# Ledger of designs, part 43: designed miniproteins, single chains, continued (3)

Each design is a single chain, and the fold is of that chain. pLDDT is the mean over its residues in the fold that is shown.

## One batch from the design tools (miniprotein)

Design m9466
Fold by ESMFold2-Fast:
Structure m9466 (fold): chain A 96 residues (1-96)
Amino acid sequence: APPKIVEPPGKMVLDVSTREKVERLLRAAEILVEQVEEALETSEPTIENEQAIRNALATARAMAEAALRAAEEFGDEELRKRAEEILERIKELEKK
């Protein structure tokens, strides 16, 4: 395939311009949530681990919220449901 000229990443933007990018963002959020779930089961309860978990959950929430808004704009019910499921998992983890 001919290479498209991609502007060099000067800023990290949560790119939700296409359904494919929204799906990638949801996958990234799912991976972060899975890593937090594993860390909560296996990690020693230290201040450093608690802060890392909170930061990861905040990042995953930002990703899922951005994806939810984009899915609603696209009218994509499947992507909307996936984003809502990730947000519910994050809420449950934040209670711990």
Scores: mean pLDDT 74

Design m9467
Fold by ESMFold2-Fast:
Structure m9467 (fold): chain A 70 residues (1-70)
Amino acid sequence: SEKDKVGKEHFDRFIRESAAAGAEVERQGRADGLSPRETVERFFQALKEVGDRISKERNEKLKEIEAKEK
């Protein structure tokens, strides 16, 4: 279904963007001389931001599909 496609696309994006964000946080944390703890805290913040953004985009797309199906 179109909803299954939207779910899969957003899940794949979440995996990809979370991996990219994690790598960037590790790189920037090393450049900034952060402790492992501070780097982990930045990672969780970045992961939350990625999740919130993708959830919002997914929910908006699902609402568009539901409006068109009725």
Scores: mean pLDDT 81

Design m9468
Fold by ESMFold2-Fast:
Structure m9468 (fold): chain A 61 residues (1-61)
Amino acid sequence: EEGEIGQALRDAIVDGNEEAIEKVREMLGITREQIERLRAQYEAMKASGEPGGPGIRIEAP
């Protein structure tokens, strides 16, 4: 979800805090591969600023 857990993961990735990333990954039950994908998406969104319209970069399950 886009709530506190998503924000915590994003902050951990942006800070490069490996311990926090591992903790959030374990809590969410996601793989390191998914973390790499999320990092790439967050970085792309930050670089573009706003995607502008439909087709949000971050995939919501």
Scores: mean pLDDT 64

Design m9469
Fold by ESMFold2-Fast:
Structure m9469 (fold): chain A 62 residues (1-62)
Amino acid sequence: ASEEDIENAAKAAAELSGDSYEKALKAARLGAENPEMSQEEIAKEAGTSKLGAAAGKGLATL
């Protein structure tokens, strides 16, 4: 995914989950760069909710 796609995914994920944009952005980048990471691992590493991590990962890999 492009950097713009990752940033747009992070904005959408933050709006859906209520997480901060900075944390959602970290989750989206982790998901795009590390497709093998689970949503739980991304949430722990980025400091987002599990919903925010799942949304960021899913959107960033489109």
Scores: mean pLDDT 76

Design m9470
Fold by ESMFold2-Fast:
Structure m9470 (fold): chain A 61 residues (1-61)
Amino acid sequence: SSVAGRKLLEELSLESVDAPEQLQLQLQEAQELFDSADNAERETAAVLSAIGIQEDLRLLS
């Protein structure tokens, strides 16, 4: 599994504490997708979702 993907999701969880509820829900869904990933394609989809959430968080700053 991707150590970088796991680290990204953990860092986003800490950064999202004051984020809008919609973005927090999207992050939770990405974390659940990553944790349930049984193959590389699903793991990659979760990481791409996390990157999108990171971009949205940056735009709120």
Scores: mean pLDDT 77

Design m9471
Fold by ESMFold2-Fast:
Structure m9471 (fold): chain A 81 residues (1-81)
Amino acid sequence: SLEEEMDKYLEEAKEFLKKNISDEELIKKYVEEMEEVKKWVLEKVDAGEISEQKGLVLFKMRLIAIKVEALLKEKQAKKKE
């Protein structure tokens, strides 16, 4: 199902954040943001506003954007050393 596919990408993204981000509170913030995106995509698909295929692509793109933002925050913290 779409939900199972999204959950696979969400778990991979959570593992990525835990491996690459030192700040536990930042990890929690981005995980909560990813969970909210999942809910939003599922609501749009259920309402018939977007297809399952488009919803999955949009979800994956948003997870990539969140991971990039998290890495940029981590790099900014390291530059202060």
Scores: mean pLDDT 85

Design m9472
Fold by ESMFold2-Fast:
Structure m9472 (fold): chain A 61 residues (1-61)
Amino acid sequence: TPELRRRLEEVDREIERRLAELQAMFDDPTTPEERIEEVLAEVSRLVQERQELQRQIAEAE
């Protein structure tokens, strides 16, 4: 389904952005721990969404 594939691409891009953000935060010792925790939680959520979308695409095609 084109819509599911488009959403998967969006989620993949967001994961890449969040991982790059995490890397920059780890490289900056002044980053608050709460901010790192927020980004980690967001990455976890996106990874779960990605897995669900992959399952839906596999079921549909």
Scores: mean pLDDT 82

Design m9473
Fold by ESMFold2-Fast:
Structure m9473 (fold): chain A 55 residues (1-55)
Amino acid sequence: GLLDDLITLYKSTKDTLSNDEIITLLNSLVKQNGLPGYIMTENDLQQLDDMSLVI
């Protein structure tokens, strides 16, 4: 689903892009999927970072 895609995008970009650039890309992906009220924030980035470290 979208959350899995967001985690994958985060993992693939975290070594190349700044946190601000990653947030921008994640927001772009959410916008491309046309989802209302689902906006990536600093808190969401922290959650994705935590999830990316579990595996």
Scores: mean pLDDT 73

Design m9474
Fold by ESMFold2-Fast:
Structure m9474 (fold): chain A 89 residues (1-89)
Amino acid sequence: IPLQSAEDARETAMRESGLSEEEVRELIEAARKALDENQNSPGGVRRSKALEAARDKALSLGLSVEKANLAAGAAVGAVVSERTAQLVS
């Protein structure tokens, strides 16, 4: 969608997975926690661990595997975008 930011697009993708705004925040928090807990790992490994944590959280919220994978990818992307925004301020 040409008029929306990347962060808005990621949040939209998570909501389209059937998650509420509160559930989206829980998913983002799970991804952030996994990234922080694995801060000494290579970037690819950290991203993989964050995706696994977000996916497992989405599955625990009752999402299908397909929707959980979509939501997990969006959540990891949102955390990366949030960190970039914090560095700009």
Scores: mean pLDDT 70

Design m9475
Fold by ESMFold2-Fast:
Structure m9475 (fold): chain A 110 residues (1-110)
Amino acid sequence: GMEELRKKAIELLKEVIKIAKELIEAVKKGDEEKALKLFDELVEKIEKAMEVLKKLGVPKSDLLRVEIALAMLRMAVAIGKLIGKLDEKLVISAVEELIKEVEEILKKLE
């Protein structure tokens, strides 16, 4: 039912925020291997959350803001992979924007 989907969305969004915060810490510590692994986990959890949020009828404008924030983070990580080093400021700023958009949706569901 819709209540089960809502609870699942809340759990997934909380997991996204947790992984995103761990990603920021890994980047700050220069642990690029851990940061890249956490990035892959973050992407997978966001994709699962987005599927559930679409079923819940969350506005397309809210979903688009998350998709844009994720695209910016994907670009920041791709640039880092290409040059062999993650740009700490660029990656952290992209992750913080993603957390902000996820928290806005979470607030509407709680």
Scores: mean pLDDT 90

Design m9476
Fold by ESMFold2-Fast:
Structure m9476 (fold): chain A 73 residues (1-73)
Amino acid sequence: MDALVDQIEALIAELIATLRADPNDTATIEALQAQIQALLQQLQAANPSQEQWDRVRAAIAELQRTAAAIVAE
């Protein structure tokens, strides 16, 4: 369970880094988004704790803030 949350957080961090470095790298962004979505489906099926969901939610919120900041430029 924690390993799955750790993988989701790591992929979200990589997506954030990619968006900051090269927001036009559509192929890498799409690949990372697909991997994150697949792992989120696995996490949902595994009945995670509230703490595990809060960790994932926090990482997604940071991703959303980063994407919004890039669009606002």
Scores: mean pLDDT 81

Design m9477
Fold by ESMFold2-Fast:
Structure m9477 (fold): chain A 64 residues (1-64)
Amino acid sequence: MSQEEIAKLISERTGLSLETAKKIVRFAEEHPVITDEDVEKLAQELGISKSTAVKALSIAREAL
């Protein structure tokens, strides 16, 4: 899948904007091993809940 297709899937499944979803896809590509601290930092930077960040990252990792 392209990054754009993955971002669209995240947006549709989480309700996040396509722009926010694209940032999550990029984060997943740059961090092949994601720690709990990484998830919390990403959630804070994007202004979303940690549970939403976990769900979005899971979708990105399954598609990458």
Scores: mean pLDDT 81

Design m9478
Fold by ESMFold2-Fast:
Order: C-alpha cells, then structure tokens, then sequence
Structure m9478 (fold): chain A 99 residues (1-99)
C-alpha cells in the first residue's frame, strides 16, 4: 500500500531533450520513499521513471527533480553500459546528501 505524500507538475526541459512533466513522492509499504517522474521524450509522449530513497529521507520536490535530472544524465551518458541498481542507488543517495 503506497501513500502519496507530494505531487507537483514541473514541466522542465532537460539537456537531453527529455521533459519532466510531473514528480510524485510516495511512502511505500516498506516505509521507503518512492519517487516517480512522468516524462516526455521525443520518441515517447509518456514514460515513467522511478527510484527509491530511504524512508528517513524527506526530499523536497526541487530535490527530487535534481535527482531525476541526475538519473537521466547517467542513462544518457551510459546507454550501452550496465549500471547496477546498487551503483545507481549509491549515486542518488550521494547526490541527495549534497543538495
């Protein structure tokens, strides 16, 4: 059971031609924060991207958008490289702590 904590429309064009349409933050049944982005790409009018942060973290919408931009940048720079979920999670946590 997920509880919606925050949701905002933030139509922001990223440097890779991907538009962040909205961001939503949920508390999941494991007490983790699930961050969900609705995206528009040149190839697909609606794509969803999500990742998790520890439940003790309370990201603002602005911080969540910055994390989403980091994730998109990472994917764009490593299209043929396998990035493990652990490496991605570590990078997201390290970026959050700098915000």
Amino acid sequence: KEVLLASEEVPKVTKHGVTILSVSIYLDSSNERRIVFDLETPENPRVQLSFYLPGSYEPTIEQAVALGEYYLDLLANHPSTEITAEELQKGLVELYEKL
Scores: mean pLDDT 71

Design m9479
Fold by ESMFold2-Fast:
Structure m9479 (fold): chain A 63 residues (1-63)
Amino acid sequence: MEDKLKQEIIDAAGELSVEGADPEQVIDQATKKAKEKLPDAPQSVIDKVRQQILDQTRQQLAA
């Protein structure tokens, strides 16, 4: 479940990030798309996965 949700967010973020948008906004929109694909996923799991991706993205931008 978490792996599937993370993959859906990453795939959606990849499509949106080509536009040069703010990474936080891209991840937020990607998370919404993933929620639509996996409506049975608990909000707590969605929030956890979203935060992990945001942290990874911020670390890459800081490096």
Scores: mean pLDDT 73

Design m9480
Fold by ESMFold2-Fast:
Structure m9480 (fold): chain A 84 residues (1-84)
Amino acid sequence: SPFSEEEEEIIIKAVEALFNEDFEEYMKLLNQLSPEKRELVSGIIEGFYTAYKLKNLELVEEVIEELRKKGLDKLAEYMEKLVS
C-alpha cells in the first residue's frame, strides 16, 4: 500500500466527515496528507460518495475491492460497513 496505517486512519475520518457533510473537517483531515496522496484520496472518496448517492451498489463493491487490492483493508472495511 502507498499509505501508512496512520494515513489510512486519517482517510477513514475524512470519509466520516464527508458523509456527515462536515466539509471543513474533511478538508482539514485531507490536508494532513501530502498533496499527491490528498489528490489521489479525494478522487477515491468522492467517487465512492457519488456511487453511493446514485445507489450503484456494483460500483461501490468495485471501489471496496480495489481498495483491498491496494492494501487499504481498514478503509475498505469501514466503507463496506457504511453502505450496509
Scores: mean pLDDT 83

Design m9481
Fold by ESMFold2-Fast:
Structure m9481 (fold): chain A 65 residues (1-65)
Amino acid sequence: MKEKYKEYLQELGDLYRKAKAGEITVEEFEQRAKELIEKAKKDGLPDEVIKNLELTARSMIEKFK
């Protein structure tokens, strides 16, 4: 469980860096972050961990305002 959470956090961080660099759009980041969270739910990560991923993604999206 802990290792998978770290992998999802790293992947989310990679997407954020790509969006900041203009390699993907903010809209693409939002879509891919949603897909990543859905995959984490399917992989059986605890609800609290899923909530943390959602809050992290939301915080990243708000920075693009």
Scores: mean pLDDT 80

Design m9482
Fold by ESMFold2-Fast:
Structure m9482 (fold): chain A 75 residues (1-75)
Amino acid sequence: RAFLGVSGKPVDVELVREVLAEHGVEVLGEHEYSEDGKDGLLLVVRGSEEALRAAAEEIRRRLGPDVRVTLTPME
């Protein structure tokens, strides 16, 4: 399990969900927010370390350099 954070202007939530599904990553929880003129998406995700890393990198590549993607392992 991990926390996946995506923030930027804008965040394409459908694209994020599509990439996670393509990599076999299960979404356990989701929270969308908008503060200080930035969109954000916080997800609790489950998958292999390889799948989680591949999905995070693909999201960053497709959304571009103005989007911040973070992946934080859960114990």
Scores: mean pLDDT 76

Design m9483
Fold by ESMFold2-Fast:
Structure m9483 (fold): chain A 82 residues (1-82)
Amino acid sequence: SNEKKAQQYIEIARENLRNAKKLEEEAKKEKDPRKSAVLYTASGILRAAAVFEAELALRYAKESGNEELIKEAEEIREEALK
């Protein structure tokens, strides 16, 4: 179902966003600027993936008509874009 697909993409987007934030926190604590840059780059890639997955979730949520899933997908997308 479209609702189940929306939930699956929301889960994947959340996982990538959590991992991106973890890498950002590690980057902030990293004293070597080159290693810090690598961590920020990896975080950026995961944030981009989370945006893409959240947009897929939003598409499926809209097709399902589930207002809560639409809001959840949009919130994840907004957070991933920060």
Scores: mean pLDDT 91

Design m9484
Fold by ESMFold2-Fast:
Structure m9484 (fold): chain A 97 residues (1-97)
Amino acid sequence: NATSLTVAAGILVVAAEITGSPEDLKRAVEAAQRALDLGDTGVIPVLRRIAETAAKLGDKEVVDLVIETLRYGISRFTGDARKELEEALKEAEELKK
């Protein structure tokens, strides 16, 4: 279930925010990627949160993985979902500065 993956990604990013765990952060982005692949656009706010947390922790690899995931989503989705992905991509690219 795509929604279960979105929930798992949300739990993992909250855990990473509290503990600073790079392993939880990587698991969060992997779960979020799978949720988006299965069509759950509800994961987009979670991807934003993962990118922000990764930037705060200095995890450039996870920021890059979020950027790649958002670019993939933009190529796959249309309408409001594409707009939300484009806005998230701009925010994630800004964090890379």
Scores: mean pLDDT 88

Design m9485
Fold by ESMFold2-Fast:
Structure m9485 (fold): chain A 59 residues (1-59)
Amino acid sequence: MSDEELLEKAAEKLGVSKETVERMVESAEAAGFSRREALEMLVEDPERFFRETVRRILA
């Protein structure tokens, strides 16, 4: 699956714009995730995405 397809699925799943998902990915990258890891996490388990991103930012 392409990054664009993952971005679209994440936006649909969360009920937000693709631009919002892109900003969320940028935050995850700042926390040490890759773009691909962030997108896959948002599509598969958004709760884990927020938990892990917050954990790394606060560490």
Scores: mean pLDDT 79

Design m9486
Fold by ESMFold2-Fast:
Structure m9486 (fold): chain A 63 residues (1-63)
Amino acid sequence: MELRERRVTAPDRPVTAEVTYERDGKKVTLQVTLDPGTEVIYREGSEDAEALRQLADAVEAAA
């Protein structure tokens, strides 16, 4: 495992991201808007890791 826990902080502006994940065998796409300064923290390998990883990537791209 490269990282066990990933933590990113949103910039001083709202960040909008699309996250896609599977739930109950269906593909779900959500549009999420984060308030300025929101922290995204997750552990790699958790069941929500894919959605949170996409959100963290969007936060880093917006910074």
Scores: mean pLDDT 74

Design m9487
Fold by ESMFold2-Fast:
Structure m9487 (fold): chain A 91 residues (1-91)
Amino acid sequence: MVEELKEAVRKALEDLRQAAELVKAGKLSMEDFRRAVETFISESRKLYQQFPDELRDILREALQEVRRILRELGLDDLAAEADALLAEIDA
């Protein structure tokens, strides 16, 4: 179960990387990308609440990468949401 959750996080991160490239190519709207990111942050928070010790490292790495992508795209508001969850994980 925990390994399946780690794989789900890796898959979701890869899907967001692909979505970011589609936004840059004009093939995905910024609004749809924002919704995907908001879902990722929400689901990551829920997973951390259930399995904090098991998922801390993978969620930290994934959220750091998501934050980097968001800053690259100028989505500073969503980057701040990712930073807030990272602060909770590192507390």
Scores: mean pLDDT 86

Design m9488
Fold by ESMFold2-Fast:
Structure m9488 (fold): chain A 91 residues (1-91)
Amino acid sequence: MTILDIKELLEKVKEYLSEEDYEKLLKALDDIGEAIEKSDLDALKKAVERFEEEFEKVKDKLKSVLPEEQVEEIEKFIEDLKKWIEKVQSE
């Protein structure tokens, strides 16, 4: 799953989220993308942690409106980024 795929899922469920929660999730995704392009590991780690925190706040709502598979794909996206950051830092 790509950042664009997650943005499209969030847009689809926007009506079920508060404007504040939606904007925070989008901002965190944008920050992840920017950190990757700039190869800024500290910024990437912080952006991933913020996205995970905001996602956990809305997770129950997302589970009520999205298929379980799509919610699990978002969780896998977060886990994969965390594992990649750990591998790069272990160099």
Scores: mean pLDDT 82

Design m9489
Fold by ESMFold2-Fast:
Structure m9489 (fold): chain A 76 residues (1-76)
Amino acid sequence: SAEAERAYLARLAEALREMGVDELAALVEEVAADPSLADDPAFRARVKEVVSKLSPEQRAEITARQRELAAEVEAA
């Protein structure tokens, strides 16, 4: 549902800020406010640029956290 998707994005943004990845958290907050941005090539380029600055370890941690949060929202 749209509510579950908004809940997921809000939790993800919060988790990213807790991890110190504030720039990526801000992009997730933008998508939560306007889901159409996920399909925007310019927005996707901004996300790719921010992610490219992260270490492989940070990317792995974020991926693991995304899977955990998705499972929690799906179970609710």
Scores: mean pLDDT 83

Design m9490
Fold by ESMFold2-Fast:
Formats: C-alpha cells, structure tokens, sequence
Structure m9490 (fold): chain A 97 residues (1-97)
C-alpha cells in the first residue's frame, strides 16, 4: 500500500510538470484502480485530490482552474462520507457479477 501510494505520487508530479504525459497518466490510472480493487477508497480519493491540487498549481486558464477546484470540492465531500463512495462502487461491481 505505502509503495503504491509513493509510485502514484511520483506519477502525479510528472503530470504536474507535463499534463500530456500519457505514460504517467496510464500508470497513475493503474495505481488508482489497484487501490479501489483493494478497498482503499480513502487512499484513492486522497490521490485524486493530490493530482487535482498539483494540476491546479500549473493551470493559468480560468475555466480549467474553476473545473479543477470543483473536482477538489467533490473529492473532499466524498472523503467526509467514504461510505457513500464505497456504496456507489459496490453497486457498479454488483452489475458485473
């Protein structure tokens, strides 16, 4: 778990330096998917928030900045009620049983 978090954070930093880095984006997506598959919903949401925060720091476009701030707020709401996020994910998993 700690190892996956560290690897994901490195990919987030790469995306902050180059938002169009497809390899970094794919690796981050894999790490996020592994966290959610292992039931680490809080860690998943924390990494999404960190990614949004890093992208926000390098964003000069007002519309993009507003969109990113909205995403951060949504993630913060899920972090306050992880059970709701978990229920949403479980419903999606049940659909593929």
Amino acid sequence: MEEIKKEALEEIKKLAENPNDEEAAKKLEEYLKKLIEEGKYEEYLELLKKLAEEILKITDDEEEKESIEKKIKEIEEYLKNIEEFKKKYEKQVEAIK
Scores: mean pLDDT 75

Design m9491
Fold by ESMFold2-Fast:
Structure m9491 (fold): chain A 78 residues (1-78)
Amino acid sequence: EAKELYEKANELERQAVEAEVQGDLESALELYREARKLYEKAAELAKETDPNLAKLSETKAEYLELRIEEIEKEIEER
């Protein structure tokens, strides 16, 4: 269900933040990518039943896309 995917994406996002704090950018990147995919799936499933959740999930996925780009650049420059 859309809500379950959204919750799982939140959990992965939290793990990604923890990895970033520890300096594990490669793990953070993979976790953010996984979370973004789940937010996109949540948005797809929610669009007919919960438009607010769909929009929130889309916004989260867009935010993570930008964060992923920043981390990729940081890894490349190391």
Scores: mean pLDDT 85

Design m9492
Fold by ESMFold2-Fast:
Structure m9492 (fold): chain A 72 residues (1-72)
Amino acid sequence: SPTRDQVLADSVLAILKGEYYFNQKLAQTSTDPIVAAQYQQYADQLQAMVDEMETLRAQGKPVTVPTLITPK
């Protein structure tokens, strides 16, 4: 339902923000330049997803997750 989608999107947004910061830190502190580049690319993807979701939230619209959420 719309209510469930909103709750799920809000939870995902919070998690993605946390993961963004962790990956940024790993990119800066990794000793392997290839691994550091991979973390930077992943962080950029997470930032783009967060930005899209926050734009919808700021407009008071239902927040759409840019990618599929994988269930556990």
Scores: mean pLDDT 76

Design m9493
Fold by ESMFold2-Fast:
Structure m9493 (fold): chain A 90 residues (1-90)
Amino acid sequence: SAAQEAKAEEILKEVEKIIEEMRKLLEQAEKADPETKEKLLEEISKLMGKAAVLLREAMAAARTPEQKKAVSQAYDELSEISRKMVELKR
């Protein structure tokens, strides 16, 4: 339905904003001292959880091939951020 498509678009837009915020925090974490890095990684983890929940909702609402592709791309970006977080914890 048009309502579900509109919902998917709105959620995907929100997810993109969260991903951009996580990327900025990740860049800060790379340059930070160990104590600040730990706090930044905890903040990114919370944002990751929010993005994952929203992406699940977007996946359920997605109707077009373009929306489904956008969901898949966002999952790929979250996976990349997750890998970088693990690397920074070492």
Scores: mean pLDDT 89

Design m9494
Fold by ESMFold2-Fast:
Formats: C-alpha cells, sequence, structure tokens
Structure m9494 (fold): chain A 75 residues (1-75)
C-alpha cells in the first residue's frame, strides 16, 4: 500500500499531467516509465531512446510530448 507521501507525490504528478503543465523532472521520470511499458506492449522497444529524448525536453507541455510520441509510434 503506498504511503501518504507517495500518494501526495503521485497526485501532484497526475495534476500536472491533467492540467497540461510544463514537464519537470518528476513528470519526466514517470512518463519514461509509462513509455517503456507501452513500447514493450506494442513491440516497438527500438523507439525507446527516441521517445526518451522527447520526454527529456524539460519545459515541454505533456500534450505536446504525447502528440510527438503518438506520431512516432504510428509511423
Amino acid sequence: MPSEKEREEAQKITDKIVNDEPIDEKVQKRLKEIAKITLEVLGKTELEEEVFEIISQLGMKVSDVAKKISELIRK
């Protein structure tokens, strides 16, 4: 069961994603974890480095990152 501190941190990250705020280091780490799992499920693990470079661009909005990743995966 996650601790209260872990739940608060997860909620803050979720709020940043939902509100389309600029990506900080915590959001970046979470998005990289999600991207890795998603690419494994899709069988496109070779795209991991390119996806991670897109996510590593701090200050980009979550919606802009999601759009770029979606376009890369659909090619």
Scores: mean pLDDT 72

Design m9495
Fold by ESMFold2-Fast:
Structure m9495 (fold): chain A 73 residues (1-73)
Amino acid sequence: DDLRQRIIDELRSMGYNLDDVITVSEALEVARRLGLDVDAIYRYLHERGYSDGDPITGREAVDLILGAVERYG
């Protein structure tokens, strides 16, 4: 999936690898930089019980952003 690779590359450009712990807010910044629908991704995360300060791995961020785009994009 081209989008998966773009998300991974953007995380790396921000200084994160897939095993790094980041916040949900930082995952939303990845989506913003890629021109994705940040509001749709925020809704998807909120429906799953995530808050802005919650810790997730870079790998989890990739999967969550993809899931949001598949559901709402």
Scores: mean pLDDT 85

Design m9496
Fold by ESMFold2-Fast:
Structure m9496 (fold): chain A 63 residues (1-63)
Amino acid sequence: SPEEKAKELAEEGGKKFAEAVEKELGLPASHKVTLLPGGVLKTVTTIGDLVLESTANGEELAG
């Protein structure tokens, strides 16, 4: 489904971002993507002590 593909793309992008942060800043980084009911993606990114949360519709990430 488009929502599942959007989740996969978000997970791939977040993994690359976390690797870049660890390489360039030397900080522990993690990225978690959750597909919620209604095709909403929830993303939680941690960089050291910094926590960033965002939500987006799968349609917005696919278009």
Scores: mean pLDDT 75

Design m9497
Fold by ESMFold2-Fast:
Structure m9497 (fold): chain A 87 residues (1-87)
Amino acid sequence: SNLEKAYELFVETLEELRRRGLISEEQVESAKEALEEAMKQSPESFIRFVETLLGLLIQEAERRGDRESAERIRRVREEIVKLLKEA
């Protein structure tokens, strides 16, 4: 489903950012737990959570001068939001 694809893309993105040193393993686990809770509430809650968290991660990547990570997060955010709006 589009919901499962959105979840997989989100988790894969967080794991990549962890490997790049932008976030910790603890932050990845906390984000996954928060996302699962948002998914249980509504599709709109899932969209808001993804837009908010990935937006903060874009700002952090830009603060560090990591243009590649910032650009990748922007593309993934757009794709995830599109999948969730079509679900």
Scores: mean pLDDT 83

Design m9498
Fold by ESMFold2-Fast:
Structure m9498 (fold): chain A 81 residues (1-81)
Amino acid sequence: MLSPTELRVVRAGLRLGFETGQLKDGVIRASPRELAEAAGLSQPTVNRALRRLVERGLARRLPDGTVVISIDDAAVAISLG
């Protein structure tokens, strides 16, 4: 099962994706800072949660630090919480 912190990060990503019109692309792109602000968490807490989400295959991290979550992976993540 996902932790409450991991779920908060995924939900924040979905909300940002909706607000920025990214849902049509099937993927959400956000920085760790944007996710921290949206989730109401510190950046170290978000980075820890993101490491676990990447290990689960539910998120990807690009070389520039951008976080990518597919809508399908976000749906799976929510179903695990």
Scores: mean pLDDT 79

Design m9499
Fold by ESMFold2-Fast:
Structure m9499 (fold): chain A 69 residues (1-69)
Amino acid sequence: SREQRIAELRARADKVLEELAKLAGMSVDEVRQNPQEALEKAREVDPEKAESYQAELDRIDREGARLAL
């Protein structure tokens, strides 16, 4: 169902945000408020992982747009 796909996207997003928060040295709430700053900090620590997280977030955003999240 659409509801199930939305829940799956939210779960994937939450997981990426948690991993990004750990790499950026921020709380998950801080990352949710400013994901761009978190990505910039993550790139300073591990650019390869930061690009992986950015790609996953872009994929989730694209899928979410199709579902009108």
Scores: mean pLDDT 81

Design m9500
Fold by ESMFold2-Fast:
Structure m9500 (fold): chain A 63 residues (1-63)
Amino acid sequence: SRAIEVLREMAEESSPEKKAELLTSARLIEEGLVTAEQVREGYRRRYEETGDPFYGEVSERIE
């Protein structure tokens, strides 16, 4: 899926901690435990709560 591809691409350019987080999100979508929309919403909420532009960028790229 496009969402899994985007998360994996972003992981390759991220710090080890952020890479692990993105790869975990990709795995959860691949295993059918969460939807791409749920992952996008989760990152959007974290951006609203923290102001960290990383979470905003992830939420914008997942389509």
Scores: mean pLDDT 84

Design m9501
Fold by ESMFold2-Fast:
Structure m9501 (fold): chain A 71 residues (1-71)
Amino acid sequence: KLVEAMKAFKEGKYEEAVKIAEQLPEDDPLALRIKALAYAEMGDTEKAREIVEKLRELGDDVAARIVENAL
């Protein structure tokens, strides 16, 4: 499922990428990164920022910074 979320994101299918990522564990940093970047691309900055906070809680500062730079 993670590979499917990544593929959807690469193809510009941001809504589909979010739906697939939501089926993954909430503490999976790669799934959170894909979901946050997809929200940022769709202009949902509020949801993207919520995921940035979660990424920081998990200690993934690199992923959090990547998402913040996309906003």
Scores: mean pLDDT 78

Design m9502
Fold by ESMFold2-Fast:
Structure m9502 (fold): chain A 87 residues (1-87)
Amino acid sequence: SWEEDIAKFGEIVATTGAGVHLAVKVESDEELLEVAKRIASTFPSSYTVEIIKAEDTPTKKKPYDLEILVYDKEGRLVFTVLIERVE
C-alpha cells in the first residue's frame, strides 16, 4: 500500500540520503491528507515538505494532479510523491 511504501522509502531516504520517487493513487481528498501526514511523520523536523499542484509547474509530469516534494536540511530534493486522483 502507499502507506507502507511511504514509511519504507521515507526511512531509506532519511537514513541513506538516497533520492526516491513514488507514484500513488488516491480516491479522496481525505486520503491525500493522510499521504501528507504520513510523509510529515516520516522525516525529521529539519526537512521541508512542499505540496504543489501539477498545473502550476510546467516541468511536472502529466497526468499527476499533485506532487509532494521533500527537501533535506541542505535543501536537496530527496523524496517526491506524484499523486493521481482516481474517480
Scores: mean pLDDT 71

